# Designs tried in a protein design run: designed miniproteins, single chains, continued (2). Part 58

Each design is a single chain, and the fold is of that chain. pLDDT is the mean over its residues in the fold that is shown.

## One batch from the design tools (miniprotein)

Design m5999
Fold by ESMFold2-Fast:
Structure m5999 (fold): chain A 100 residues (1-100)
Amino acid sequence: ESYYNAAKEYIELARTAIDLALQAIDEGDVEKAVQYGRAAVNAMDAAIKYMKKLSKEQQEELKPELREVADGMYRAAEKLPEIADELRQAAERVRKAVES
């Protein structure tokens, strides 16, 4: 229905999930880090799907938060080999969506 609100909510979920993944990495909880990392990937893929339905002006508004989440995914990928490729691929999809 509201593609803008859906995109924004999924970006927020992805941001929270990647922050929790990075915290779990620092705490040595690999199982939780993997769960949160995958949650961030799924949420960001949903955010990109809804972003494609928005006006250029609405897309520009959300791009800074998308870049921040992508940077978090790259940082998590460096320390979480179990899903490093999943995180890097998701971050690359985010970067492509922001650059288009």
Scores: mean pLDDT 87

Design m6000
Fold by ESMFold2-Fast:
Structure m6000 (fold): chain A 103 residues (1-103)
Amino acid sequence: KGTPYVKMLIINASYLAKKALEAVEKGDKETALKYIDRAIETVQEVIRAGELGDITPEALELARKALDYLQKAKESLENGDYETAIENLKKAIEYLQKAYEVA
């Protein structure tokens, strides 16, 4: 039981993370970092809404895991580790999808 607004934020965060993944796979570090930063901001909004009770506790925990993976993807990409950035972005997308299903 999640609000339509928070579910929309999760969809948007997933979209941004997928755009970041596409940019990393193309070697476009600058574009990837911009999409990762926007995805992080959007997931932080999901977490704030979740802390106010707008999603299930399970969805909130999955959103927090997605945030951790987005932050790890950013760090890896900034360090030039594109392979690890791709793995972390894929994990972030998986956790956002799981958060949506239980929101």
Scores: mean pLDDT 89

Design m6001
Fold by ESMFold2-Fast:
Structure m6001 (fold): chain A 87 residues (1-87)
Amino acid sequence: DVDSQILNDLLSLVSQTPLGQQALDQFSQGNYDLSLQLFSQAVRDVLLSVYHSPDGVQSVDRLLQYSLARDGQGYNQALSDLIQSLR
């Protein structure tokens, strides 16, 4: 599945960044809100520096917003938009 490959590649790159590693450390300490903020920033940084995708950054911001609002339909649309922006 191409979409799964795109997301796995993105996640792999993010996990190798200093902010991504810091997010994992905060998660292991139970600081979930801070972990999510650091992880989302690491994703934005990778989308701008590696993928050159400002549209991807906007999609990630929407994913976070819909996740916090518990809006599954908005979340799924934002996820689709993110994947499309990484083409």
Scores: mean pLDDT 78

Design m6002
Fold by ESMFold2-Fast:
Structure m6002 (fold): chain A 91 residues (1-91)
Amino acid sequence: SMRERYLEEARRLYREGREALEAGDFDRAVEHVEELLDLAEEAMKQGIDPREILNMARELAMEVLRHTDDHEIILRSIGLLLRAIGLELDL
């Protein structure tokens, strides 16, 4: 189904984001949070429930915040968390 394809892509992005985080590549991990949120917005436009994708994006952003002291990465991650909250409020 189309829903299953979105979830498969979300799981791939989440896994790759976690791998980037484990490697200390916080810029790449934050890029994957942004890609998950973009995917969630696409899912919403197609009438697909984005909640599982939004949960993956928030979990990855929170993990980035737990592991970094870089102010730019912190601000970007907070901005993406606020974007995720905004998308959930539109549900």
Scores: mean pLDDT 90

Design m6003
Fold by ESMFold2-Fast:
Structure m6003 (fold): chain A 102 residues (1-102)
Amino acid sequence: MLSKEEVKKIAEYTLKHAQRGLEDAQRKLEEAKKEGFPEEVIRKYEEAISLYQQAIDNAKKALEAAEKGDVETAVKYINQARELFNKADELLKEAEELRKKS
């Protein structure tokens, strides 16, 4: 079983990943809007942003649970955050593919 310190470190890395994804998606959305890319590309970036925001919220809950020593709850929130940002990462890839074909 993971220690409290190990779970806290994983939650911190998960939060950092989701935050970096959000910043990247927000920058790409602004670029897409300025360059007049199709609505489908814009929608995928907006959906990715929403999923990264949800991943950040779950990662923060994981950190709170880890600080309280609730390792099981922290792991559940880490797994939820990872699923959310993996879906967001996939949407970014789809948006980039559509952008190159446009």
Scores: mean pLDDT 87

Design m6004
Fold by ESMFold2-Fast:
Structure m6004 (fold): chain A 91 residues (1-91)
Amino acid sequence: SPLQQRLLSLIEQAIAAIKARDVDRLRQIRDQLVQLAQQSTDPQIQRQIQAVVSALYMVIRAVEEGAPEERLAQLEANALATLEQARSALE
């Protein structure tokens, strides 16, 4: 579906942004995912969007709060794992 293709595109963009540590881009992607969730009536797609949004929120918050580099790296690794699982479930 067009919504599923858009979600996959946003997941790919989020993976790239996490690897680049582009927090401003992560905030933009999170906002787009929240808008996409409002357009979805599919419970499986809604669950995948919620998981991705939660993962991005944790990374963004850690950066904003000045978390130690070791903690930030752990949260980034966890977020990447969540994004890869969501991508796999949608492909």
Scores: mean pLDDT 86

Design m6005
Fold by ESMFold2-Fast:
Structure m6005 (fold): chain A 68 residues (1-68)
Amino acid sequence: SKSDRIQEIGDKIFKEYEEKYKPTPKQKEEIRSNLEDVRKMLSKRPDLSDEQVESVITDNVIDTYNAL
């Protein structure tokens, strides 16, 4: 399902950035919290393509890391 795809993409991106940037436990929690909000918002937009979903999640993770 689309929800499963969103979960898979989010988990993969988060693991990649966690490995690369090695955030603190506090930073990891903030990123996880933001990802949950993004996934909730994306669930309201069934019209978005998988590529658009990937782009939104990727940009959000990058923006969150840059703000920390």
Scores: mean pLDDT 77

Design m6006
Fold by ESMFold2-Fast:
Structure m6006 (fold): chain A 95 residues (1-95)
Amino acid sequence: SVEELVEEVRRRAEELLRTSDDPLIRQAGRTALEIAERIERSDLPDSVKERYARDVLASLRAIEAHPDDVLTVIGETLRLIGILLDIELLEEKQK
């Protein structure tokens, strides 16, 4: 469900923020939390919300698996920023 996926995003993002001093990993965590809030607040279809939540979880899991891989951390952080921007653009289009 969307609620379960959003809760998992928040749990993993908060864990990264609690355990990492890496500024890029912290940026990824903050961005993931903002995406979770936007998904929960938006009136987008559940199927779209689930897709974005799963994409965010994939990025967070990649960072968790390879926290010392600078290229992975950069790539996944940029991916998360892209997801956030995409959600914002979709929300504006619905107005």
Scores: mean pLDDT 87

Design m6007
Fold by ESMFold2-Fast:
Structure m6007 (fold): chain A 62 residues (1-62)
Amino acid sequence: MVVGYAKGCFEVLKKHNLSLTFDLNDTRQEAVQAALCYMKDFNVPQELREDVLKQLQILAAK
């Protein structure tokens, strides 16, 4: 997988303003974990993965 794909996924989430998806407190952590597994499965570069992870963790905490 190319490095831009992970950023693309993050941009799509941001562009579509999926705040309603993250409104469910119980499912938000699971959604983050699913995204983490997805990135690992598709061999996302570690440096880019860390950047995306940081953003996802901020979203999960809020």
Scores: mean pLDDT 50

Design m6008
Fold by ESMFold2-Fast:
Structure m6008 (fold): chain A 86 residues (1-86)
Amino acid sequence: SAKEMKETELKTLVSALSKVLSKKKVEEIEKLLREFYNAMLNKDIEKLQQVKKELEELKKKETDPVAQKVLGKLIEEVETVINQLK
């Protein structure tokens, strides 16, 4: 399904992050991705907005350019879902 393909893409991005970020930071991002998927399935706009805010805070504190780019892409994905649900 389209949802399964999107989950696979996000797992690939998390795998890329594991090469440049600490295990603790990767685990924090993985937790936010699980919250994103659950909020998307439940159409929970408030929770999606919370996940987006937490990803934006992680991106602001990040100095690695690859990690900043991946976090930016994840933020765009969350925003797209919010806009589709309204």
Scores: mean pLDDT 78

Design m6009
Fold by ESMFold2-Fast:
Order: C-alpha cells, then sequence, then structure tokens
Structure m6009 (fold): chain A 55 residues (1-55)
C-alpha cells in the first residue's frame, strides 16, 4: 500500500540523516573533494532506494 511505502521512505530518511550527520562530524578531517564525493554518493543511494521502493 502507499502507506507502507511512505513508512519505508521515512525509515530510509532516518538512516540517511544519521549517516549524513556522521559525515558532517568527519568533515573537518576530510579533503573538500572527499567530502563532496561522500555526500554525492549518499544522495545517489537515497534516490536509487526511493525508486526501488516505489517500483
Amino acid sequence: SEKEIEEMKKLLEKSYARTKAEIDKMAPNMSPEALQKAKELLDRVLKESYEKIEK
């Protein structure tokens, strides 16, 4: 159901927020290029996961 898909997306968003917060904590010790690539990868994984959940 649409409601179940919505709940799955919310769980995914919580995981995303946690991972992003950890990346932000590490940011001062990372090169700007490495930080940018890590954030781009995280955003891509989230987008692809949404698409797979929607089917």
Scores: mean pLDDT 80

Design m6010
Fold by ESMFold2-Fast:
Structure m6010 (fold): chain A 65 residues (1-65)
Amino acid sequence: MIIEVEDEELAIEIYQKLAKFAKEGVSVEEIAEEIEREFGLETEIETVTGRDGKPITILIIREAP
């Protein structure tokens, strides 16, 4: 998970929200939608191949252009 936000306090708030969603079993897609809605940030979901050949889903959170 990648957070490209310059505001450290906002980044901490996002991390806390992500930890809460993880405990609730919320999907990555639902997390992305909630982050965009609550914080007005841009989200991107990327799938990369891990070292063991398994797909890894990465959520990227950025400030809107």
Scores: mean pLDDT 75

Design m6011
Fold by ESMFold2-Fast:
Parts: sequence; structure tokens; C-alpha cells
Structure m6011 (fold): chain A 62 residues (1-62)
Amino acid sequence: SLLDEVEAAIAAAKDVAEAIAAALELLRPHLSPTQLRVAERELSKAKDKAEALAMVRRILAS
């Protein structure tokens, strides 16, 4: 699933910035331009990889 791919990408990332970048690239084809801008803004607030993953889970659940 998309969430499994995002979880794997975040786990493989060396830091939170790389995790956010990888997650956004995986989300890009599945979100509208407006949804993607909101996702970029929210994910930029993540201070660690666990928080980034939690934010992606919320985005995909809404």
C-alpha cells in the first residue's frame, strides 16, 4: 500500500529532512495540488521521523 511504501521510505531515510522529501514524492501523484501544498506545510513542522510518519497517516486518513 502507499502507507507501507511511505513507512519504508521514512525508515530508510538518514534524517527527518530526507524522510519528508521521500514521503512528499510518494504522495505527489495521489494528492491534488492544493492537498500537496497542505501536506508540504504540515510535514515541514515534523521534528523527527516518527512525527513525519504520524502526519502522513493523518493526511491519508482525512
Scores: mean pLDDT 84

Design m6012
Fold by ESMFold2-Fast:
Structure m6012 (fold): chain A 94 residues (1-94)
Amino acid sequence: SSEFRQRLIQMLENMAKLLRSLNTPLAEEAAELAEELKKAVEDNAPKEVILELIRRLQEKLRELIAANRDNPEVVTLAGAMLHELREIEEEIEK
């Protein structure tokens, strides 16, 4: 739906901004993937392309958590993003 697409675009824009605020190389890479995913959604890319980009972003967020296990701000933020992306993946796969 157009409302779902608009919410997803806004969510991804917010994710990229929050990830960049963490000021780490892996967070910057995750932000770039969030922006790439946002562009794919805006451009009405095929479902398979969107799902592949979601999975790449999820993998990068897992790497970010693993590299920052002792940083509760990074772990909490990236964990919340992983949860949101999983719900979106399930909605898109319906």
Scores: mean pLDDT 89

Design m6013
Fold by ESMFold2-Fast:
Structure m6013 (fold): chain A 63 residues (1-63)
Amino acid sequence: SAAHQQLADQARQQALGLVEKGKEAGLSGNEARVELVGNTLHLYLKIGDTVLEGSADVNNPLA
């Protein structure tokens, strides 16, 4: 749905903002990927040596 795509777009923008902050701090290898596959939002975020991965159901992200 458009609402789910908007959630994915917002998450992507936030993650890309963190990548830019990592670059400003002199960190290398910063990367963000946010994908909506069906009702599942997948996130991969790397800032320097820190990697965060997760997935959430966009209909119940806190379940």
Scores: mean pLDDT 78

Design m6014
Fold by ESMFold2-Fast:
Structure m6014 (fold): chain A 55 residues (1-55)
Amino acid sequence: MEKLVLTAVAPTREQAEAELDRQVARYEAQGWTVAQRLFTESGGQYYASALMERE
């Protein structure tokens, strides 16, 4: 099982989530699946992350 983490950083939650969705779609086209999504805010920026898995 392979794992990787995708992270998008933006000044708004909506922008971070939109960027993450674009990254996720690209990896899903290659056989990856989303195992977990995380959202954090730090230093005035928003971080949207996804743990991806592939067999």
Scores: mean pLDDT 84

Design m6015
Fold by ESMFold2-Fast:
Structure m6015 (fold): chain A 77 residues (1-77)
Amino acid sequence: SLVELAEQYIEAAKEFEEQGLPLSAADLYDRAGDLYYQAGELEKAAEAYQRSVELAKEAGLDTSDSQSNLDFVKEQL
């Protein structure tokens, strides 16, 4: 299911964070957010996108796409 796949991406993202690979973690959090959103899990999607945005900002990267996705989901909560 989409939820099971998203949960696998969240676990992989946490492992990358623990390994000091925040960019890889941010990508997986963003992908998990997309899957949670498609599954109708809006609160979990928002949480995943939020974590992706935080990690990307800390790395000094453009967060425009992830921020837009987060804002869109938050408007539906």
Scores: mean pLDDT 86

Design m6016
Fold by ESMFold2-Fast:
Structure m6016 (fold): chain A 67 residues (1-67)
Amino acid sequence: SKLQQMADALAAEAARTDATIEELRAQAAQEKDPEKKIKLETLALFFQIVRDTELAMRERIEAEIAA
């Protein structure tokens, strides 16, 4: 169904966003410059909000499919 395709697409997008968060956190952990470290940590936080939103939308769509 179209809803199932949307749920699958959001799951794939969330997985890609999660990989980006892991990479940014790894870079921040190795960064010696405090300003660059804060910027990397802030960017990881922004992507975490995006990822949480993608997963929330997926759960909403799956609930509609189950109803």
Scores: mean pLDDT 88

Design m6017
Fold by ESMFold2-Fast:
Order: C-alpha cells, then sequence, then structure tokens
Structure m6017 (fold): chain A 101 residues (1-101)
C-alpha cells in the first residue's frame, strides 16, 4: 500500500506543479487528478475497495461527457486558487511516506 500511495502522491504533485507553471488541463487530466485525490484519501483511511474504484471510474466517465477542456481547466485553476498550500502538503506527506519504507 505505501508504494501505491507514494506513486499517487508523486503523480498528484507533478500534475499540480505543471498546472501552476501554466500548463492547460484537459477534461481527462482533471478527472485523473480528482480520481487520484479520492483514491489517495481512501487508501490513507484504509477504506479503498475494488467496488469503490469501479464506482469512481463509472462516475468519471459520466463527468467527461458534460465538460469541455476549457471548463475543466477553469475548474482546475479555481481549485488551485482555493488550495495554494496543497503542493507543500503533498510534498510533506511524500517525505513521511518514504520514511515508513
Amino acid sequence: DNKKIIELVEKLIALLEAGRAGRKFSVEELLEFIDNLKKLYLLLSGKYTEEEKKKWEENNKKFLEVLNDEQADALFRAYLAENPDLIEKLKKLLEELKKKE
């Protein structure tokens, strides 16, 4: 589980840093970001199951059908503005997870 959590945190940090650097996000990239955040939360809480994973994959597919890339990027920018310390929080989490290996 720790290795899987570390990989998710690293992916989240990379996406957030690219976004802050001015990269525009597609609807697919926004959904991957949201899915990875929820997956990380449940893995940390010990509540993640294969059934919950499938349910998220289905919900993400439905969400793709209603957003365009402009709307997805705008939503991602709003999220970054509301969470300016998120990257630092994730980096601290990554350091703690690596210590537990």
Scores: mean pLDDT 71

Design m6018
Fold by ESMFold2-Fast:
Structure m6018 (fold): chain A 63 residues (1-63)
Amino acid sequence: VEDVVELAKRLYPDAEVEVVEDIPGVSATVRFEKDGIEYELHGVVKKGKDGKPYVLYALSIVS
């Protein structure tokens, strides 16, 4: 979850970040608001063919 929170803060440094979901090794979702717009950042852990984990991130506008 901390990596997702840090990514959100890096993209929007003045935003307040809320952890919505944190499933260690599986997924994490955080929400934050900037200039009256609510964003949701979702990270899902995947494994490549080499067996190394990587994270897919999706950023969406909620409101």
Scores: mean pLDDT 72

Design m6019
Fold by ESMFold2-Fast:
Structure m6019 (fold): chain A 68 residues (1-68)
Amino acid sequence: MSIEEIIEEAIKRVLEIAESLKPLSEEQKKTIEDMIRSMVEDMVKRGMSKEQIIEAMEKLIKWVEEEA
């Protein structure tokens, strides 16, 4: 799995959860996409492995589900 595939999967899952609660504007969707991309890019810059990044994204998705 590439870093881009990890980003795309995380964006898709977060948007599906957020939209299940209320409709999102295009601006809100872009903000979520930019946030997830920035988080993954920061993790890569910090030298995290792909497995660690995947685990972090799974934790983020669970946090979004729990806060919803």
Scores: mean pLDDT 80

Design m6020
Fold by ESMFold2-Fast:
Structure m6020 (fold): chain A 76 residues (1-76)
Amino acid sequence: MSPEELAELVLKGAQNAAEQLKKFGQDDTAQKVLDKGKKLAQQAKNGAPQSDVLKGLAEIEKEAKAAYEAAKAAAA
């Protein structure tokens, strides 16, 4: 995977997670997820190892999932 392809993958993942969080009213967490995604995409463009970038994306996704579970619990 090229650095540009990897950066695009990271940005798309972070944007999707942020939009889902915004739908649950989690605007602050959505912004944090988006900011982390942008930084990780920048690292990918700068030649960071693919394994490190993918691990970073997994951590962002884990944080988003925790926020989704918290929002669901509050709504129940």
Scores: mean pLDDT 81

Design m6021
Fold by ESMFold2-Fast:
Structure m6021 (fold): chain A 90 residues (1-90)
Amino acid sequence: SRIEKLKEWLLEEAKKLPDIPLTPEQQAFRDRLIALGFDEETAEAVAKLLEHARKTMPKEEYDRRIAQLEAELPTLTPEQALELVGAMLP
């Protein structure tokens, strides 16, 4: 499915990043995604990719995208949340 392909893409993109431990802030975000219905592996990949986006995107653009994600996450299904994350990442 489209969602399974998106999940696989997120996992592969995260594997290209340095294998460093998640910060406490990234762990908290990962745990929120797990609480919303994400599996641990996908939640960790998303947290890593968003941290990478924070370092590589213009601050104003990143802040806008993260604010949208934070506002919408509690109202979305895990599948909708994955699509939103995919749309936010470069």
Scores: mean pLDDT 79

Design m6022
Fold by ESMFold2-Fast:
Structure m6022 (fold): chain A 56 residues (1-56)
Amino acid sequence: MRVRLSGTVSGWDAAGERVSVPFEGVADDAQLEEIRRGLALAEGLRVEGLSLTPVE
């Protein structure tokens, strides 16, 4: 199955300033699990406003 992902990834740049990057896309089950795993390992990154919507 596929889900639509949207949200904002935020972190800190080399100058110590907060950077935020909006994202939107469609992911299948395998891609969604890989994204979840990547976020769990990325201690310097936050995901805010994460929305998951099933797509046909």
Scores: mean pLDDT 69

Design m6023
Fold by ESMFold2-Fast:
Structure m6023 (fold): chain A 78 residues (1-78)
Amino acid sequence: SMGQQAWQEYQRAREELRRAVERYDRTVREHGRHSPESQEARREMEEASERTQEAGRRLQEVDPELYQQLVEQLRSQP
């Protein structure tokens, strides 16, 4: 279904964003915030953030109930 596809896309985008954030944090710690490595990692993180927002918007359009469940799960912040 379209809802399942939108959910899978959102989950994938969110996982990519999480990995990009972790990579950015590690790169800043290892090379410093102003290093070329950190600047590149920041750009990747920003791109992943934009993709996640777009995928979330699509999921909300296709399956607003599932989107709300995911928002609540994210707010629990394990």
Scores: mean pLDDT 84

Design m6024
Fold by ESMFold2-Fast:
Structure m6024 (fold): chain A 89 residues (1-89)
Amino acid sequence: SESRLKHLIEVADDLAARTASDDPGTLARTAVQLDGILKQLEALGASQAVIDRVRASLAAARRRVAALEDQISAETRTRVAQLKLILAS
């Protein structure tokens, strides 16, 4: 229905603001919710412009999660390298 379509678009637009979060839990939840909304919008025949906007928001959330994971991984590698130097002394 058009009412359901409008509601899903409004929720997706609200969730787009959360894709800039530094909290991994918020980003992961936002990505899951946007993915679910995207599938519903596609099933309801939403316009390509709406689909592309929601896909962009979902991609932004996923890129942010990946960037945080890369940051954590880099920090962990650096700390392990430092510990190895201390233990070799």
Scores: mean pLDDT 82

Design m6025
Fold by ESMFold2-Fast:
Structure m6025 (fold): chain A 83 residues (1-83)
Amino acid sequence: KEEAKEAIKKAAKYALDGDFELAIKEAEKLEELGLTEYGRKMKEAIEAGDVVAALEEALKALEYLGASQKDLDILRLWIESEK
């Protein structure tokens, strides 16, 4: 499950940085790791240029996987910075 958390964090960071090709690649990796709906929704948001929606899906996926409070707080800060 650590690989899934890393893929989510990388997808979120690449989307935040505007590196959408790498963000999509990490979202596709998340789908391959069995989190198909989260990965698909993140990919769709990134393809639409909706960084906030992509970050919100990343946060939901990390919450589902029981990520650390630190990781969740970082994602929340990124979401607020893009609003």
Scores: mean pLDDT 83

Design m6026
Fold by ESMFold2-Fast:
Structure m6026 (fold): chain A 53 residues (1-53)
Amino acid sequence: SGEEVQRAVLAVIEEHRDAPPADLFAAVGRRLGITAERVRQQVARDEAERAAA
């Protein structure tokens, strides 16, 4: 699921370069059928995993 979130984030960033971070997470959540809060949690988890590696 983290890989899917990362792919969706990159796709939304490419489409919406002018979108603020709050709108970015909401747009990703809309694409994945989850809340912006869950997107943020998944991104934070992936970042923590990268920092630990």
Scores: mean pLDDT 72

Design m6027
Fold by ESMFold2-Fast:
Structure m6027 (fold): chain A 64 residues (1-64)
Amino acid sequence: MAEEKRERIIEAAIKLIEEYGWSAVTLDRVAEEAGVTREEILEYFPSKDELILEAALKIVEKKK
């Protein structure tokens, strides 16, 4: 199971949201930040919106 890779992708999205805001989150930028391909991201998240939702949930969890 590539659970660690999934977490890396989410962390990359969180970094982009925190540094540049929601509009900066693209599959290409997340792929570059996480060191993965767009195809690999889509294995875990069927769309950019799903990735953004997961990242937002993790941000809320981390701020507790």
Scores: mean pLDDT 77

Design m6028
Fold by ESMFold2-Fast:
Structure m6028 (fold): chain A 92 residues (1-92)
Amino acid sequence: DLVSSARSNQADGDSFDQEGRRNQGRSVDNGYGSYGGAYDSYSSTSRLYDQASSQGDDPRSNQTQSRRSRTQADNMRDQRNNLYQQSQNQNS
């Protein structure tokens, strides 16, 4: 049902957010040395995002899941870009 689908999608979003937070800490602490980790996380997030966009048989449930996952993926992308800028600023 839609409620259960939304809960599952929020769990996926939480995973994206946790991954971003871990990479943000690494990038702040170790600049360029941690950039690879942020990049790998971003790539994994993009794949999960594509999978979420590809779900399902119920258009209404699919749209809700895709929108939530897309919002989380977009937030992860913004965090990744901020981490990159922070790495550049630390090297400046």
Scores: mean pLDDT 50

Design m6029
Fold by ESMFold2-Fast:
Structure m6029 (fold): chain A 79 residues (1-79)
Amino acid sequence: SVSEQFHAAAVALSKVYEEARRAAAEGDVERAKELIYEALKPVLPDEVAERTAEELARAMAEGASDIELLNILYRAIKE
């Protein structure tokens, strides 16, 4: 289900969250994207993982809140 996929993805993201946030804050959006993509690719279809990683990394670089990032993740999964 979407809820089960969201939970799995949120748990996976949590493992790299602080490192990705720091990379994005330092302007290394590509590093943030790579960290998120590698975390998500075992739990999401590759195309969804790649797109979600790009959107999350960009949002992190723009200073998005935790709630905004979770909303991005949820929308990407439910399609």
Scores: mean pLDDT 87

Design m6030
Fold by ESMFold2-Fast:
Structure m6030 (fold): chain A 97 residues (1-97)
Amino acid sequence: MSLEELARRAIEAIRAREPLDPEAAAEAIAAVEQILEIGKEAEELGDEETVEAAKRALERLLELAEAAKDAEDMRRLALEAGAYVTGLATRLSAHKS
């Protein structure tokens, strides 16, 4: 599955759960969009490891979004999404060096 398809599915799943915690949903969507941007830059650079990590992050966030049943689940989703952004950005930066 492509980075774009995984990101689209993750965002759709998060939006479906927006009423549980709208703020956490917005944070998670922003993080998914950042992961997609990092993944695309990694593809352009030939950084296959960062592309793979971005795909795994998006798959995990999709699973968490689909399983979310309350505001606490949504806040966990947003927190984990933000952590993936930081980790992937760090990995991509190391590849450039």
Scores: mean pLDDT 87

Design m6031
Fold by ESMFold2-Fast:
Structure m6031 (fold): chain A 76 residues (1-76)
Amino acid sequence: SMEELLRKLEEAREEVEKGLEKYKELFFESVRYSVLAIKYAVYSLTVDKEKGLELTRKYNELSNEYDKEMQKKLEE
């Protein structure tokens, strides 16, 4: 029936939306840490070289970890 088809389409929409929300969170965290790495790269040039480079490395590693988690979920 048309009512059963409409219900199945709404269920499919909800499943797609939930899947996208999980990928969006991982993507935005990866981007956020990339921006922080840039911030601390600038900090290393203007305020404290050693501390800035340490934090740049830390945030680049975090960005890469979230990117890998996102890619892993896309490959599953």
Scores: mean pLDDT 82

Design m6032
Fold by ESMFold2-Fast:
Structure m6032 (fold): chain A 88 residues (1-88)
Amino acid sequence: AVETKLDKEIQAVLDALPEETKEKLKNALLEALSPSLSADQLSELEKAYENDPLDFIIEAYKLAPEATKAILSELAPELLELLEEKYL
């Protein structure tokens, strides 16, 4: 599919996040999903996050919408705003 301006803005915000913030976001989302997923499923999602963090965040939102929004609001509020415009 053709990349949209919004897709580029989302990717730019993700890429601009400090590595510490990316790690906190990953760990917080995995913790929020841990009651709903097996250890094997969590391991696969962690690997997926390294290649496509956007798809991981969307999947987290489907499984734990309130927790995912709260985590994004704290760690990456600009990313949350862009995701709500397109995906949420």
Scores: mean pLDDT 76

Design m6033
Fold by ESMFold2-Fast:
Structure m6033 (fold): chain A 73 residues (1-73)
Amino acid sequence: SALAEAMRRLREREPDAKPLKYRPTADTTKEDILAFVRENAHPEIVDAAVAYLESLGDDRAALLSVVGNLPAR
């Protein structure tokens, strides 16, 4: 996938990139998750990550699993 390829390239260039840390609440929406990723994820992967997350529908567990594997800015 585009996200997997972007993540691979980033890990080769920045192997010490910090993981994205996100603590959702019970009221956290998909829109909140996408906004957090746009603002806080590493610039090289943000577009691919947002596109992938948008494709997953509203499965909160799947969305949060993806976010937990993204690198931060």
Scores: mean pLDDT 83

Design m6034
Fold by ESMFold2-Fast:
Formats: sequence, structure tokens, C-alpha cells
Structure m6034 (fold): chain A 91 residues (1-91)
Amino acid sequence: MKPLSELTGGELMRLLIDTIREELEKVAEGKITPEQAEKKVKDLGFPGVAKRVKKAAELVKRGEITVDEAFDLVLVNSMELTKIGRELREK
């Protein structure tokens, strides 16, 4: 695996999205804690996203939402905070 400093912006974004999904699935399976999921995302350089992942993971751990709902919640909040991302989605 390459260190984060060697990843392109596109590779880093793919890694972030994949990491969010995998960490939420691991929390649902009881393999890791919400705090461990947060740390993994924070270590990628996204502390704001990490905080949302922790909150979503806590809801998954409690059985209040599904992994798919938690993943969507994290991404929807990111998209709403980054309105410019909607304008650039059409490539």
C-alpha cells in the first residue's frame, strides 16, 4: 500500500469513500468501534468527515439505521456542505 502523501487527489477520494463504507460495515459486524472508524477516516486527513462517520457508526452499532443508510447520511451531509460538488458532478 502507498503512503497517503503518494496518492493523487482522485486516489485519495476513492480511498476515503471505500474506507467509509468498509469501516461502517466493520462496526455493524462488531469488528471495530465507532471511535476506531473515526480514527481511520481522520488519519486520511478528513477530520470533519471522520466526525460524521463516528456519529453514523454509533447509530449503526445501536441498530437504529442500516450500513447503507449510514453511508448515505455521511455522503449527503458532505454534499450539502459542498454545494459546488453538485455543479461539477456532470463530467
Scores: mean pLDDT 72

